# Designed miniproteins, single chains, continued (3), part 50

Each design is a single chain, and the fold is of that chain. pLDDT is the mean over its residues in the fold that is shown.

## One batch from the design tools (miniprotein)

Design m9714
Fold by ESMFold2-Fast:
Structure m9714 (fold): chain A 71 residues (1-71)
Amino acid sequence: SDEELEKKLEELLADPVEGPKLRKALESGALTREDVREAIARNPDRKVTLRDVVDVSVERGVEELREVVLG
């Protein structure tokens, strides 16, 4: 759910090492809330990491999404 996403996103952002990196990536658009949601969905029984979110964004082709938005 969106509530579960927000809760787990807050937990990731609270990490002293990964949190600031995730925040900057979300602000720049390199990572999205949907990348976080998909990382959580792929890993329902364990703690999601920043690497899990990055893997999702790479797999879906961030550049292709930019082309769709700009075209």
Scores: mean pLDDT 73

Design m9715
Fold by ESMFold2-Fast:
Structure m9715 (fold): chain A 59 residues (1-59)
Amino acid sequence: LSKEEFDPLEVYRRGFKTNIPFAPKPIQVNVLHVNATVEEMEKLAEKYKDEDIVIIGTK
């Protein structure tokens, strides 16, 4: 099985429905759950600025 889309029309329609621009490569978002304050979250966000990582604090 190939990971490529066979129906280009479906890929376009799906992107339009989601209202997000479709990229040639797969977009990946990493979510990190951290129990920290806003200050700590800012520090982590600066560290992972070059990476596609979302830091969420639950405090």
Scores: mean pLDDT 54

Design m9716
Fold by ESMFold2-Fast:
Structure m9716 (fold): chain A 64 residues (1-64)
Amino acid sequence: MQDDIINQAIQLMQQAIQRARNGDITGANRYIGDSIDYVSQITNPQDIQRISQMSQQIRQAMGQ
């Protein structure tokens, strides 16, 4: 179960990163929104850190 949740969160955040890098801010925000329910279910500290790093990459790609 956790593995499936992690994989879903990572896939959605990877899509957000790609959209942000391409200047599709609306698309990036949509994938971020879709990832919230999965991210909120992650309890493993290492996976939480990975998700946090991906969030930073999204912000940097969006010019934040």
Scores: mean pLDDT 78

Design m9717
Fold by ESMFold2-Fast:
Structure m9717 (fold): chain A 85 residues (1-85)
Amino acid sequence: SEAEKLKEEGEKLVEYAKELREKLLAIGRGEFVVPEEEAQKMLKEAEEIAKKLGIEPTPENLFLLAIEVPLEEGEKLLKKAKELE
């Protein structure tokens, strides 16, 4: 159903953002270094979001967008799925 599809997509985005947040905290504590390949993927996703929002793709802006936007979009999808149930 449409509700099930939205729920699945929303849950995936929220889980993705949650995992990014945990990695970010570990990096801040010096406990984890992001592999180059993974860092490049995150950077590319953040650059696409920055382009859509008209934000300058500085490293600082890209880093923040990589976490915050997927979380907000996931929460919106979960809310829509709940309304359809």
Scores: mean pLDDT 70

Design m9718
Fold by ESMFold2-Fast:
Structure m9718 (fold): chain A 69 residues (1-69)
Amino acid sequence: SLEEARRLLEEARELAPEAAPLIERALEDMGKGQALDSLQRAGVLTVLLGHEEAAALIREALRLVESTR
């Protein structure tokens, strides 16, 4: 669900504060039904920063958004 995806992104933001601006953009874009690109960008940044747990949460949020219209 989108509610679960939001929860995962909020948790990822706490784990990876350096990625917070991209995660916040993904949360905003979820409200507009346009989150896929923003989620992919946030996921890439968390991987590059070495935040493995945050990256996994963002990947699960992306999966939930893709399965929810």
Scores: mean pLDDT 81

Design m9719
Fold by ESMFold2-Fast:
Structure m9719 (fold): chain A 65 residues (1-65)
Amino acid sequence: ASGRELARGLVRLAGKGPDDLLSREEVLGIGELLKAFGADEAAERVFELARRHEEATAGEVIEAA
């Protein structure tokens, strides 16, 4: 699966819809899980999103991945 598909699955497991806001901590957690699953490039894009913003929508996290 692509990194984006993995991010979508992780967002769903967290009970979040695409318009729901995620804290920086939640975004970083998704990035760490993507990295643990071997989606290293997707994880780096998600970490960069967290670095630039204090919060992001779940949809923005999925798009970044």
Scores: mean pLDDT 84

Design m9720
Fold by ESMFold2-Fast:
Structure m9720 (fold): chain A 79 residues (1-79)
Amino acid sequence: GPSAEQLAEREEKFREAAREAVETRGEELLEALRENLENAPKGLSASMKRHLEMLLRVAKEAGHEEIAKLLEEIMKKGE
């Protein structure tokens, strides 16, 4: 499987992509998250939860409270 270094690189790239998505596509991301909340699957995978947690952190750091709220609701519904 991927090395620890490769996993760290992937996580950093994902973090950068998440930050860019929140900053440059906030409106499109909000719409996608609203649709996802309506159709949110039960039992989110560990990897999906990790990705959502990263997006939540980035959204809160960037001050996108509505995106952060929707992400928290999706994560709760997926429990």
Scores: mean pLDDT 70

Design m9721
Fold by ESMFold2-Fast:
Structure m9721 (fold): chain A 87 residues (1-87)
Amino acid sequence: MATITLDPAVARVGETLTVTATNVKPGARLEIIDAETGQVLASAVANEDGTATVTLENLKRAGDYVARVLDPQGNVLAEARARVEEP
């Protein structure tokens, strides 16, 4: 089963958010999305080992972010929400 880990689960503006997906299908895509705009901010494709990692540095906007794992067919396998707070 696909698992998403957020580090930290609650970040502040100016901090770094690291998102790791494990136990995903090879070729699955991890995306980080600004929940307010719907914009994909960063993405990575899972390796044969079934792991994908994305890092967002120097977070500029407070609000909600969504980490989403998609299979190669575009089906959503897992989602997690991260919150970014004001400094």
Scores: mean pLDDT 81

Design m9722
Fold by ESMFold2-Fast:
Structure m9722 (fold): chain A 77 residues (1-77)
Amino acid sequence: SDVKTRILHTRFYPDDPKTPVSQRSFAALVRRERGGKTEYVLVTNEVHGEEHARKAREEVREWARRQGLEIDREVRG
């Protein structure tokens, strides 16, 4: 495949030890390379509630800002 995808940063909530990672709301910043073009996509999942997803999304956006990265698109995952 000529498409290359890499996860750059993730945040998962709630971060308590009793909640499995698979059941946490999250945000992930993904870098996609396709046909010589790079796209930064913020993926958000609300499986453990909207407030946890919002917190994760805000923290990933702040991380991207500190890295000098611009988010090209935001999607539900």
Scores: mean pLDDT 85

Design m9723
Fold by ESMFold2-Fast:
Structure m9723 (fold): chain A 70 residues (1-70)
Amino acid sequence: MQELLDRLREEMKKAGIPESLIDAFVGLVEGQKDDLDTLIDIMENVIATSTDPAVRKAAEIVKKLLLEQK
């Protein structure tokens, strides 16, 4: 799990995502780490409903890395 959280932070930083947004998404993943399907669904909803490009990009990165854990 720590490896996943570290990788999420690194990938989002490389994509230019603000630190506050990185912290929010990492915290969400850590809080729901026992239910990857729910996390993926949340990310899909964020991608579909958010108008902020940075929020959408962060959610796409999180979804990609979560799918790799399945």
Scores: mean pLDDT 80

Design m9724
Fold by ESMFold2-Fast:
Structure m9724 (fold): chain A 98 residues (1-98)
Amino acid sequence: TVHANARADVEAFAKNLDKILEFYKSRMTKEKAKQLKKILEEGPIEQMASQESYVVRDLASIRALLERMARIDPERYTEILENFEKKLKEILKSYGVE
């Protein structure tokens, strides 16, 4: 059984988010980027994302999860959420979507 250290868990989660974003970036297309932007702007994220490709659905769901976690534990997750949003915006821009 792995006993989680809260600090180590937050660090591991942040590192895993970077790897997850790299995974989805390699599978992104301009069309998927446009769909993701619409879901993020229009909401509700969870219901709209469920009807899209797994790339769009997963990224929208990760953002929704991070927003919820930042509300529960802002000291640990606010920076992680901000870094995720910054990197996601960079991915969208790399596909010509702002």
Scores: mean pLDDT 73

Design m9725
Fold by ESMFold2-Fast:
Structure m9725 (fold): chain A 113 residues (1-113)
Amino acid sequence: DAKADLEAAKKAVEAGDYEKAIEHLENALKAVSDNFALRAAILAVISALLKKLGKEFEAEVYRGLAGIHLAIARIAGEPEEVLALAEKAIAAAEAGKVLEALEAILKALEAAE
């Protein structure tokens, strides 16, 4: 359940447990396999958390994957509301505002129905 995994990731971030947060986000990715905008936003948050853990190379890989998934979402013509929320989440994640990014992803998930 993507919502449960995202909410669990948010609680882990609030507790400072970034490794546990990444585990929950990886589970959320599996639950949203067909939604590229949501996948892009989740990958961007994983990138931000990897950077907080000092894993710079892995963080750059996930940042690249987020960009690829966002490009696929645009080409696929995913709903503008979901795309806008995903882009907001990605911008927040890149700014290190991980909780703000997760809240935007939760809103994007609700908008995706």
Scores: mean pLDDT 89

Design m9726
Fold by ESMFold2-Fast:
Structure m9726 (fold): chain A 89 residues (1-89)
Amino acid sequence: ELKKLLEEIEKEINKETSLNEVEKNTLKKAKLELHKNPDLSTEEKGVVLLEKYLEEKGVPKEKIEELRELIKAGAPAAVLEEKVKEMLA
């Protein structure tokens, strides 16, 4: 279910109007660089992209680390979505 959450976040990044063109281009560059790294799985690349998205939104590193711990622990997508919404509120 992490894959589905990451796909939804990618769609939101593409639709995001509160991000300016420079911020969107920064995230696109990050995605391209992640794609070039053969040591990362698709899911791991999605997690890094999600972390970058939250950083661009001004979420503190401490909160991003909390999300990372939940993902690592195998938390359900519903819990991860709630945490992301909490971070962005």
Scores: mean pLDDT 67

Design m9727
Fold by ESMFold2-Fast:
Structure m9727 (fold): chain A 75 residues (1-75)
Amino acid sequence: MLEEKKREIVRKTVLEMLKTKSEEELENEEKALELVIEEMKRTLKEEELSEEQREELERELRRLEEIKAIFEEIK
């Protein structure tokens, strides 16, 4: 409940910020974000993580994927 509301507020804030950027800036930031997501996925697959570390990394990855989806919505 509270977490879902918090995520929606963050998503809306990011969306409003991204709308102020040029297309070139959006493309560069989207590419950078995609590289970060790939690194996070690699870490999750290649490193022996505790369950707690895995859950934390998966939460962060989900957050980044949500931001990437916002970039796609703007374009």
Scores: mean pLDDT 74

Design m9728
Fold by ESMFold2-Fast:
Structure m9728 (fold): chain A 70 residues (1-70)
Amino acid sequence: DRRKRLLELIDKWLEEERKRIEAYEKETGDKQAAANRYTAASIIATGLRLEVEYFDISEEEVLERLKEFS
């Protein structure tokens, strides 16, 4: 199921992004930058989940949006 696969992909990306941000905070001690990145990642993930659930966007479009954040 395309929709289910895309939602799982977004969840997986968000989990991996959380790990990157935690590593960044540990390395730099920059809690504010880490917090800002968490907020941005969560907003992107939430928006994409809504678009997948209600607008049937493509996997390519999802990947492009996630790449833009990275």
Scores: mean pLDDT 82

Design m9729
Fold by ESMFold2-Fast:
Structure m9729 (fold): chain A 87 residues (1-87)
Amino acid sequence: SLSQEEEAKALKELIEELLKAGLISEEEARRIIDLLDQYLATGDSRAFLQALELWGQIQQRLKQEDPEKYKKAQEIIRKHREKLDKE
């Protein structure tokens, strides 16, 4: 199992990959990355929980508005998770 710090770093990398793939907006990526960076700098778990909440909202938006982008996002998430499980 990953620590919260390792999970925050992993989520940040995932968000950057999704942005590069054009699956989320720059605004969505910035909001989550700012919260994750706040958590990593301060140790404030509330910032991490807010990042997870926003990430859940983005996944729901993609699922409702663009099922094909959601499917592509899920494949990137799966591959990212597989990389973490091997370390």
Scores: mean pLDDT 84

Design m9730
Fold by ESMFold2-Fast:
Structure m9730 (fold): chain A 85 residues (1-85)
Amino acid sequence: EEDIKKAIEYFKKAVEYANEAIRLAETDPERARQLLEKALEYGSKARNYLRKAGIPVATGEAKKLDDEASKAVSEALSRLYRLEG
C-alpha cells in the first residue's frame, strides 16, 4: 500500500511537470524540455514503485494518473516538435 501511495504521488508530480512543459513549450522551449525530462523521471519512479508493490501494470487511480501523465507528455512533445524545427 505504501509503495502504491508513493507511485500515485510521483504520477501526480509527473502530471504537474508535463502540464507546465505544455504551458511553456511555445514561450520557453528550453525550460519546457527540462520540465518534460522531470515529468519522464517522475513517471519512471512511479512505475518502479508499482513494480515493487507487485503491480507491473497500473490499475485504478494509478492507471488514471499514468494515462494523464502520458497524455500530457505526448502533448508537450507535439508542441515542442512543431516549434523546434
Scores: mean pLDDT 80

Design m9731
Fold by ESMFold2-Fast:
Structure m9731 (fold): chain A 90 residues (1-90)
Amino acid sequence: SELLADQYFNLGKKDFNAGRLEEAAKNLQKALNLTSNPEKYAPALLYVYDQLSDDPVKFAEYLNVYGGYKKTYKKSKEEALAEGKKLLLA
């Protein structure tokens, strides 16, 4: 549900701002899986994965999420990351 997606997004945002990047990624991925509106959460998840991009597994997860987002919204990596940063720091 969208309400449950928003709850996971808020938990992921809290985790990100506390420096818990792995937990942030997990909660943001749950938000993305529950929403019909991926534009609400995908940029935030992409930003967190970009912060974890030295890990090959997290980089692969980033490419998967970005591929779907780019196909749907036609935005560049730079645009998606800027949007994600704004969502997390709002």
Scores: mean pLDDT 80

Design m9732
Fold by ESMFold2-Fast:
Structure m9732 (fold): chain A 86 residues (1-86)
Amino acid sequence: SDEIINKARELYEKGEIKPGDKIATPNNEPYSTIGHKIAKELGLEHIPVLYNPFVPEEVTREAIEKSGAKFFVGRLDVPEGVKRIY
């Protein structure tokens, strides 16, 4: 979604996102493509995480935390210190 990409750009302009930061997204579409586009444009590392109805949310949350990602795209209660973009 252009809205998610535009939100990431806004956070970058505000200095909240910096080059070298990690962004986590679900490993499914359209989020995988959105995360790749944001990471390429803003110089971030894209971390795809397992996110589907058959995986407990705590498994996805642990993967985000272990990755060191500061930002997440998707509907999930994120670990402390992680900011949800959308």
Scores: mean pLDDT 83

Design m9733
Fold by ESMFold2-Fast:
Structure m9733 (fold): chain A 71 residues (1-71)
Amino acid sequence: SEIEETIKKSEEEFQKFLEALDKEIAATPNPGAAAALQQLKAELEATFPKELEESKKLMEEAKKNKVKSAP
């Protein structure tokens, strides 16, 4: 489905972004700047997978159970 394909692309883009961050960290000679980039990476790794899993669950629920709750 289009949504599954979009989720896969989002996961691939996220992994590429993390790889780009790792390269920036490795290329950064300033330890303070490198630490800031590592913190950013940790925040993204903590946040993004949760949002993605919630999106997957909502889509599966929408496919499985159709309920009209608004007038």
Scores: mean pLDDT 73

Design m9734
Fold by ESMFold2-Fast:
Structure m9734 (fold): chain A 115 residues (1-115)
Amino acid sequence: ASAAAAGSAGGAEMSAKAAEEHDGRKAQIGGETGSGVAAVGGGTAYASGDEEAGRAASREAGKGSELAQKLSGKDAAGAAAEGSAKAGEAAAKLGGGEKAKEYAKKAKEYAEKAK
């Protein structure tokens, strides 16, 4: 759970920074990279035996990435950040205590900045 939530916070931060980029192409690439970071966090949780949290986080990150591919520029980065935030929340609900909740909160803050 903590690894998935940490990946979600990192992914949301990257996607939010990408949304601030004035070049829409760079914003989209940054958003896709952020989604990848969140998915890696979920995979790490899964591999370490936290299969339910890892699977839930990877699913939400994947949905964000899929939506980002259908959008462009800053909208794509915003969708990726939102997916990362949902991934962190899903992981925090399944365990990881206060640390997972802290990472999920940071992911939400970054997603709000990407709007």
Scores: mean pLDDT 68

Design m9735
Fold by ESMFold2-Fast:
Structure m9735 (fold): chain A 91 residues (1-91)
Amino acid sequence: SRDQAKRLISQGSRLFSEGDYDGAIEKFREAARVGDPALQSTALRLLGEVYMKQGKYDEAIEAYKEALRLDPESGQARRNLERTERLKKES
């Protein structure tokens, strides 16, 4: 449900802030399965941000692309995708 997805996003964001990347990934992946397209897009963008903190650029790129598929107008997901692709190329 929408409320379940919002709770999962909030839980994942807290875990991410605390440095629990594995816990954050679990919560954002769950939110991406149960939300409406807008909440799924938000969860996938946040999932990509966790992968970025782990240096997992390929996983981050795929998460951001999926977020943009669900919400093509997401400026944050677009900017995050462009930044991640540059970092991968420079590594």
Scores: mean pLDDT 88

Design m9736
Fold by ESMFold2-Fast:
Structure m9736 (fold): chain A 121 residues (1-121)
Amino acid sequence: DELIKKIREIMRGILEALRNHEDASPFLVLPDPKNAPDYSKIVPNPVSLSIIEEKLENGEIETIEEFLELLDQMLENVKKFFDKSSPIVTEAEELYKHALELIEKNVSKELLEESLKLKNS
């Protein structure tokens, strides 16, 4: 399906941009159990940018809605584990906001490209 392929490339591009964001470091991989032994008790559905990448490449997520659900789960996991005044919560909120902005921009660009392609055919 050509649409699924396009959406996958958009999600892949957004995920790469998120991984390169200044606030991304705490969210690249799950906390080491040695440093956060109670993490799995508080966060039963762990999500990191690496887990999202794996699910995207394995075909476990194929829609922007599923992609957003994982990003939202990652944000909610941070809010469950850390105090709301913690800098990491602010970093997670800024990263999520950046993801929403990238989704809006990439969808708009894709629609523009399809319009131009039809005009030039």
Scores: mean pLDDT 78

Design m9737
Fold by ESMFold2-Fast:
Structure m9737 (fold): chain A 77 residues (1-77)
Amino acid sequence: QELEELRQKRLETVEKAIKEYQGEVQAPCDADTVRKGLEYLTTADPNIPFNHPLLEKLLTGCPKELLLKELEKLKKE
């Protein structure tokens, strides 16, 4: 139950960060890299700390539309 709450909190944190990011994006970025990065950031494992550097890398390296699309797929799992 607490693990599901951790995953949900991390999903909300990542989604908010993507939606609120208004900086420039430096492509290229592929969907597989985005999916793996988002899966890692939203893990329910309490032994894995939230990876802020990875989130920043995805925000600056990948287009917002691709990040949101892959996050929505992950949420529908």
Scores: mean pLDDT 77

Design m9738
Fold by ESMFold2-Fast:
Structure m9738 (fold): chain A 87 residues (1-87)
Amino acid sequence: SQAILDELYAQLQALDAQFQQIRDLIDAGKYQEALALAQQLLKDLQDLKEKVKKADIPQEVKDQLLRGLEAGIQSTQKVIEYLQSKL
């Protein structure tokens, strides 16, 4: 469904914006605020991953989205570990 794809891409754009906000907070030295947002991003990425797994979309698109989301999850976990080391 095109509507499902449009919704998934909109959610991906929102998560990318959230990741940029985390980077901006880190650059500003706001580690507690960055950690809270990174923990929320991790949850949002995991929720979107489950949504993609169940989505009625072509398998090739699904596989690409799942690979990207898994990479995002791993990167966000590393950011959380970094931020916890600064607090």
Scores: mean pLDDT 89

Design m9739
Fold by ESMFold2-Fast:
Structure m9739 (fold): chain A 87 residues (1-87)
Amino acid sequence: MEAAREAARKRAQAVLEEIRRVADEAIETSRREGWEGYRKTVLAVREILERANRAAKELSEFPDVAQELLDGANAEVGRALDAANEA
């Protein structure tokens, strides 16, 4: 059980790292492209939420790990939207 939980955490961390990369790219695009960057950020937010929800379903045997992933994804969504609103 502990080994399976550790594997779930590593999976969640890998997905969250991918999500963070998508958010960072969207933030950089917003800074360079203004209104076009805002539109691309909205699409990136949808991708982040889709990835997070899919991974959370995969990790449903460990609801605490799944919730940490969803919380992390929501934080990255907020960070990307804040940057887009300031662009």
Scores: mean pLDDT 80

Design m9740
Fold by ESMFold2-Fast:
Structure m9740 (fold): chain A 64 residues (1-64)
Amino acid sequence: SHDDRLAELQNRLQELADRLEEAGVSPERRREFQRLAKQAMDAAQAGRWDEAERLVERMEELAQ
């Protein structure tokens, strides 16, 4: 279950990254989202799923 949740999160973050690339955001904004994505994965791997989901929600809001 934990591994399945990590895979689902990774897929969701990849889809979000693809949307940002398609939207033509600045390289610096892309780097910021990449750092947030790494933080979300780190939180999830540590079992801090509430934190990971808050980070994903923030990324989705910033992506539009």
Scores: mean pLDDT 82

Design m9741
Fold by ESMFold2-Fast:
Structure m9741 (fold): chain A 57 residues (1-57)
Amino acid sequence: SEELKKKIEAYRKMAEGAEATSERLKQQGHDEAAQTARDVAEGFRKEAEKLENELKK
């Protein structure tokens, strides 16, 4: 499960990166691109949550 824990952490970091990108894009007035980055971040968070549920089984 060490590989699984590492994968969960990687997805969380990717979500944080995408969220930071979304915030930067919003500040630049690129609202559509910002929303896309936000959707990507949400996808990574959901993937991490799915893997966490697998770790508990």
Scores: mean pLDDT 85

Design m9742
Fold by ESMFold2-Fast:
Structure m9742 (fold): chain A 55 residues (1-55)
Amino acid sequence: PLSPRQQALLARAEAALRDEDVDALNAVRAEMETLDPADQAAFEAEFRRLGAELE
């Protein structure tokens, strides 16, 4: 399961994708790099799923 921090980052990423806010997306990516490797991998999997659903 995703942590509350990962869930918050996903919500921010989804909002940034909807608004086409590149700066917000870059901020989310920077925050993701501060996560533990396992948490980062889980977040990246959900982020890719979100991107695929939007296309």
Scores: mean pLDDT 74

Design m9743
Fold by ESMFold2-Fast:
Structure m9743 (fold): chain A 74 residues (1-74)
Amino acid sequence: SPLGERVEALAREIRELIRQMKHDPMQAAIYGARLIALLVEFDFAMRNGDMSMARRTLRELEELRREVERLLAQ
């Protein structure tokens, strides 16, 4: 689905950004765990046909990506 494709692309982008946190392993672990939790929530929402939850989780993933990008820019 277009929504699933967007989530997969976003997850890939976030994982690549987290890999750049080589000098901050604690933050890398925290953001990695947050990404996994959001992907589990998205999968659960899609399995249950909860499109409102799926859209909310996508928004949270986009917010997570911006947060990781901001940390790397510092």
Scores: mean pLDDT 87

Design m9744
Fold by ESMFold2-Fast:
Structure m9744 (fold): chain A 68 residues (1-68)
Amino acid sequence: SSYHERLNALAREYASQISDPRALGEIAFITSEALEKIDASTDEAEKEKILEEAERRMREVVERSRAA
C-alpha cells in the first residue's frame, strides 16, 4: 500500500542520517511497529496519524543520536 511505501521511505531517509547501531535498531523497531499498526487499521485517517507519529519518533532518534 502507499502507506507502506511512505513509511519505508521515511525509515530510509532517517536511517541515512544515523551511524549508531542502537539508533538504527530504534528506527527499525519504530518502522516495524508502525507497519503492524497500519495493517491492523481499517481507517485512512488513523493510518495517516500512525505515519505522523512514526516520523516524529524517528526524528527524535536522529536528534538524540546527533547529541551523543
Scores: mean pLDDT 85

Design m9745
Fold by ESMFold2-Fast:
Structure m9745 (fold): chain A 75 residues (1-75)
Amino acid sequence: SLVDEARRLSDELSRLLQRILETGSPEEQAEAVRIVLELQDWLLDNPDAPVEEKIERMREALERLREILQRIEER
């Protein structure tokens, strides 16, 4: 279900954020927190948005966090 997909994405976002906070530089940590806060603000401002649109926004945030983590891992 779309709700199960949203839960999975939320869990993965939390996991990636935690890894960046543990291993990233202060700048990378700040970038990751900003991405998550931007997503949270959009979700709070758009509570009636379709679940599919919410999932797409979560996927975009997740990809941005993956890019940060990849930069960390390539050092």
Scores: mean pLDDT 88

Design m9746
Fold by ESMFold2-Fast:
Structure m9746 (fold): chain A 70 residues (1-70)
Amino acid sequence: SVEKASLAAGYLLKGIREGPEKVDEYVEKAIQLVPEGADIIREAARKAVENPELAGRYVVEAFTKLIKLL
């Protein structure tokens, strides 16, 4: 559901903002909400860690892709 995708995107953003040591924890929380989007969630987290300035953009792109799975 849109609600689950939104919550997953929120966890992704929070994980990225907390720093690389916390990303895995929040990625797992996001995947639990949308397991079918695991690859999308992991890829967005990887890209955001590499380019933190673009993190918000990557999270929005992931949200858009997750919505299409629901």
Scores: mean pLDDT 82

Design m9747
Fold by ESMFold2-Fast:
Structure m9747 (fold): chain A 69 residues (1-69)
Amino acid sequence: MLSLAEIQEIHRKALEEVERLLRENPSLTDQELRDVIDRILDSQGLTDPALRESLIRNVLEEARRLRAR
């Protein structure tokens, strides 16, 4: 199973990718961003549904806050 430190690293990677995408196209929907995060989580082997949903929600909330850069 993934450690807390590994989960935090996955969160950071997902946030960086979502922030990059929103800089390129600020019109991306939450659903499109969720699809990107799901792909990252799949590639990292994170399969726990509750943990995935919590991480996706946190990344989207944080990325939207940072988008105004």
Scores: mean pLDDT 80

Design m9748
Fold by ESMFold2-Fast:
Structure m9748 (fold): chain A 94 residues (1-94)
Amino acid sequence: MPKLPEESESATLLRPNPALLEVLKSAGAEKDVFTLLELERWMEKILAQRGMRDPADPNHVILDPELAEIFGVEELDTNSQEFLDLLLKNVEKV
C-alpha cells in the first residue's frame, strides 16, 4: 500500500458518540465535532484531570469505570496504536 499521509485526516471533522461527548464536555469542551488532533489533546487532558495515568508508567493508563465502558477496556497504553483505534471506534466522520 502507498505510504499514508502524516496528517492522517487531521482536518477531518469527527463527531463523538454521546457517552464520549459527555466526557469531553465535562473537561470543558463546548462543541460537538472535533479534529483527530483536538480529540487526542482533550483525551490527554481528561486522563490527567481524572488521575488515570499510572505513576510508575505515564504511558500506561488505568481507565475509570465511565471511560472503561466507553472504550471496552479497563487499561490501555497511550503510546500504542490501540489508543488511536479505540478513539476512532467511538467517533464518526462528519
Scores: mean pLDDT 75

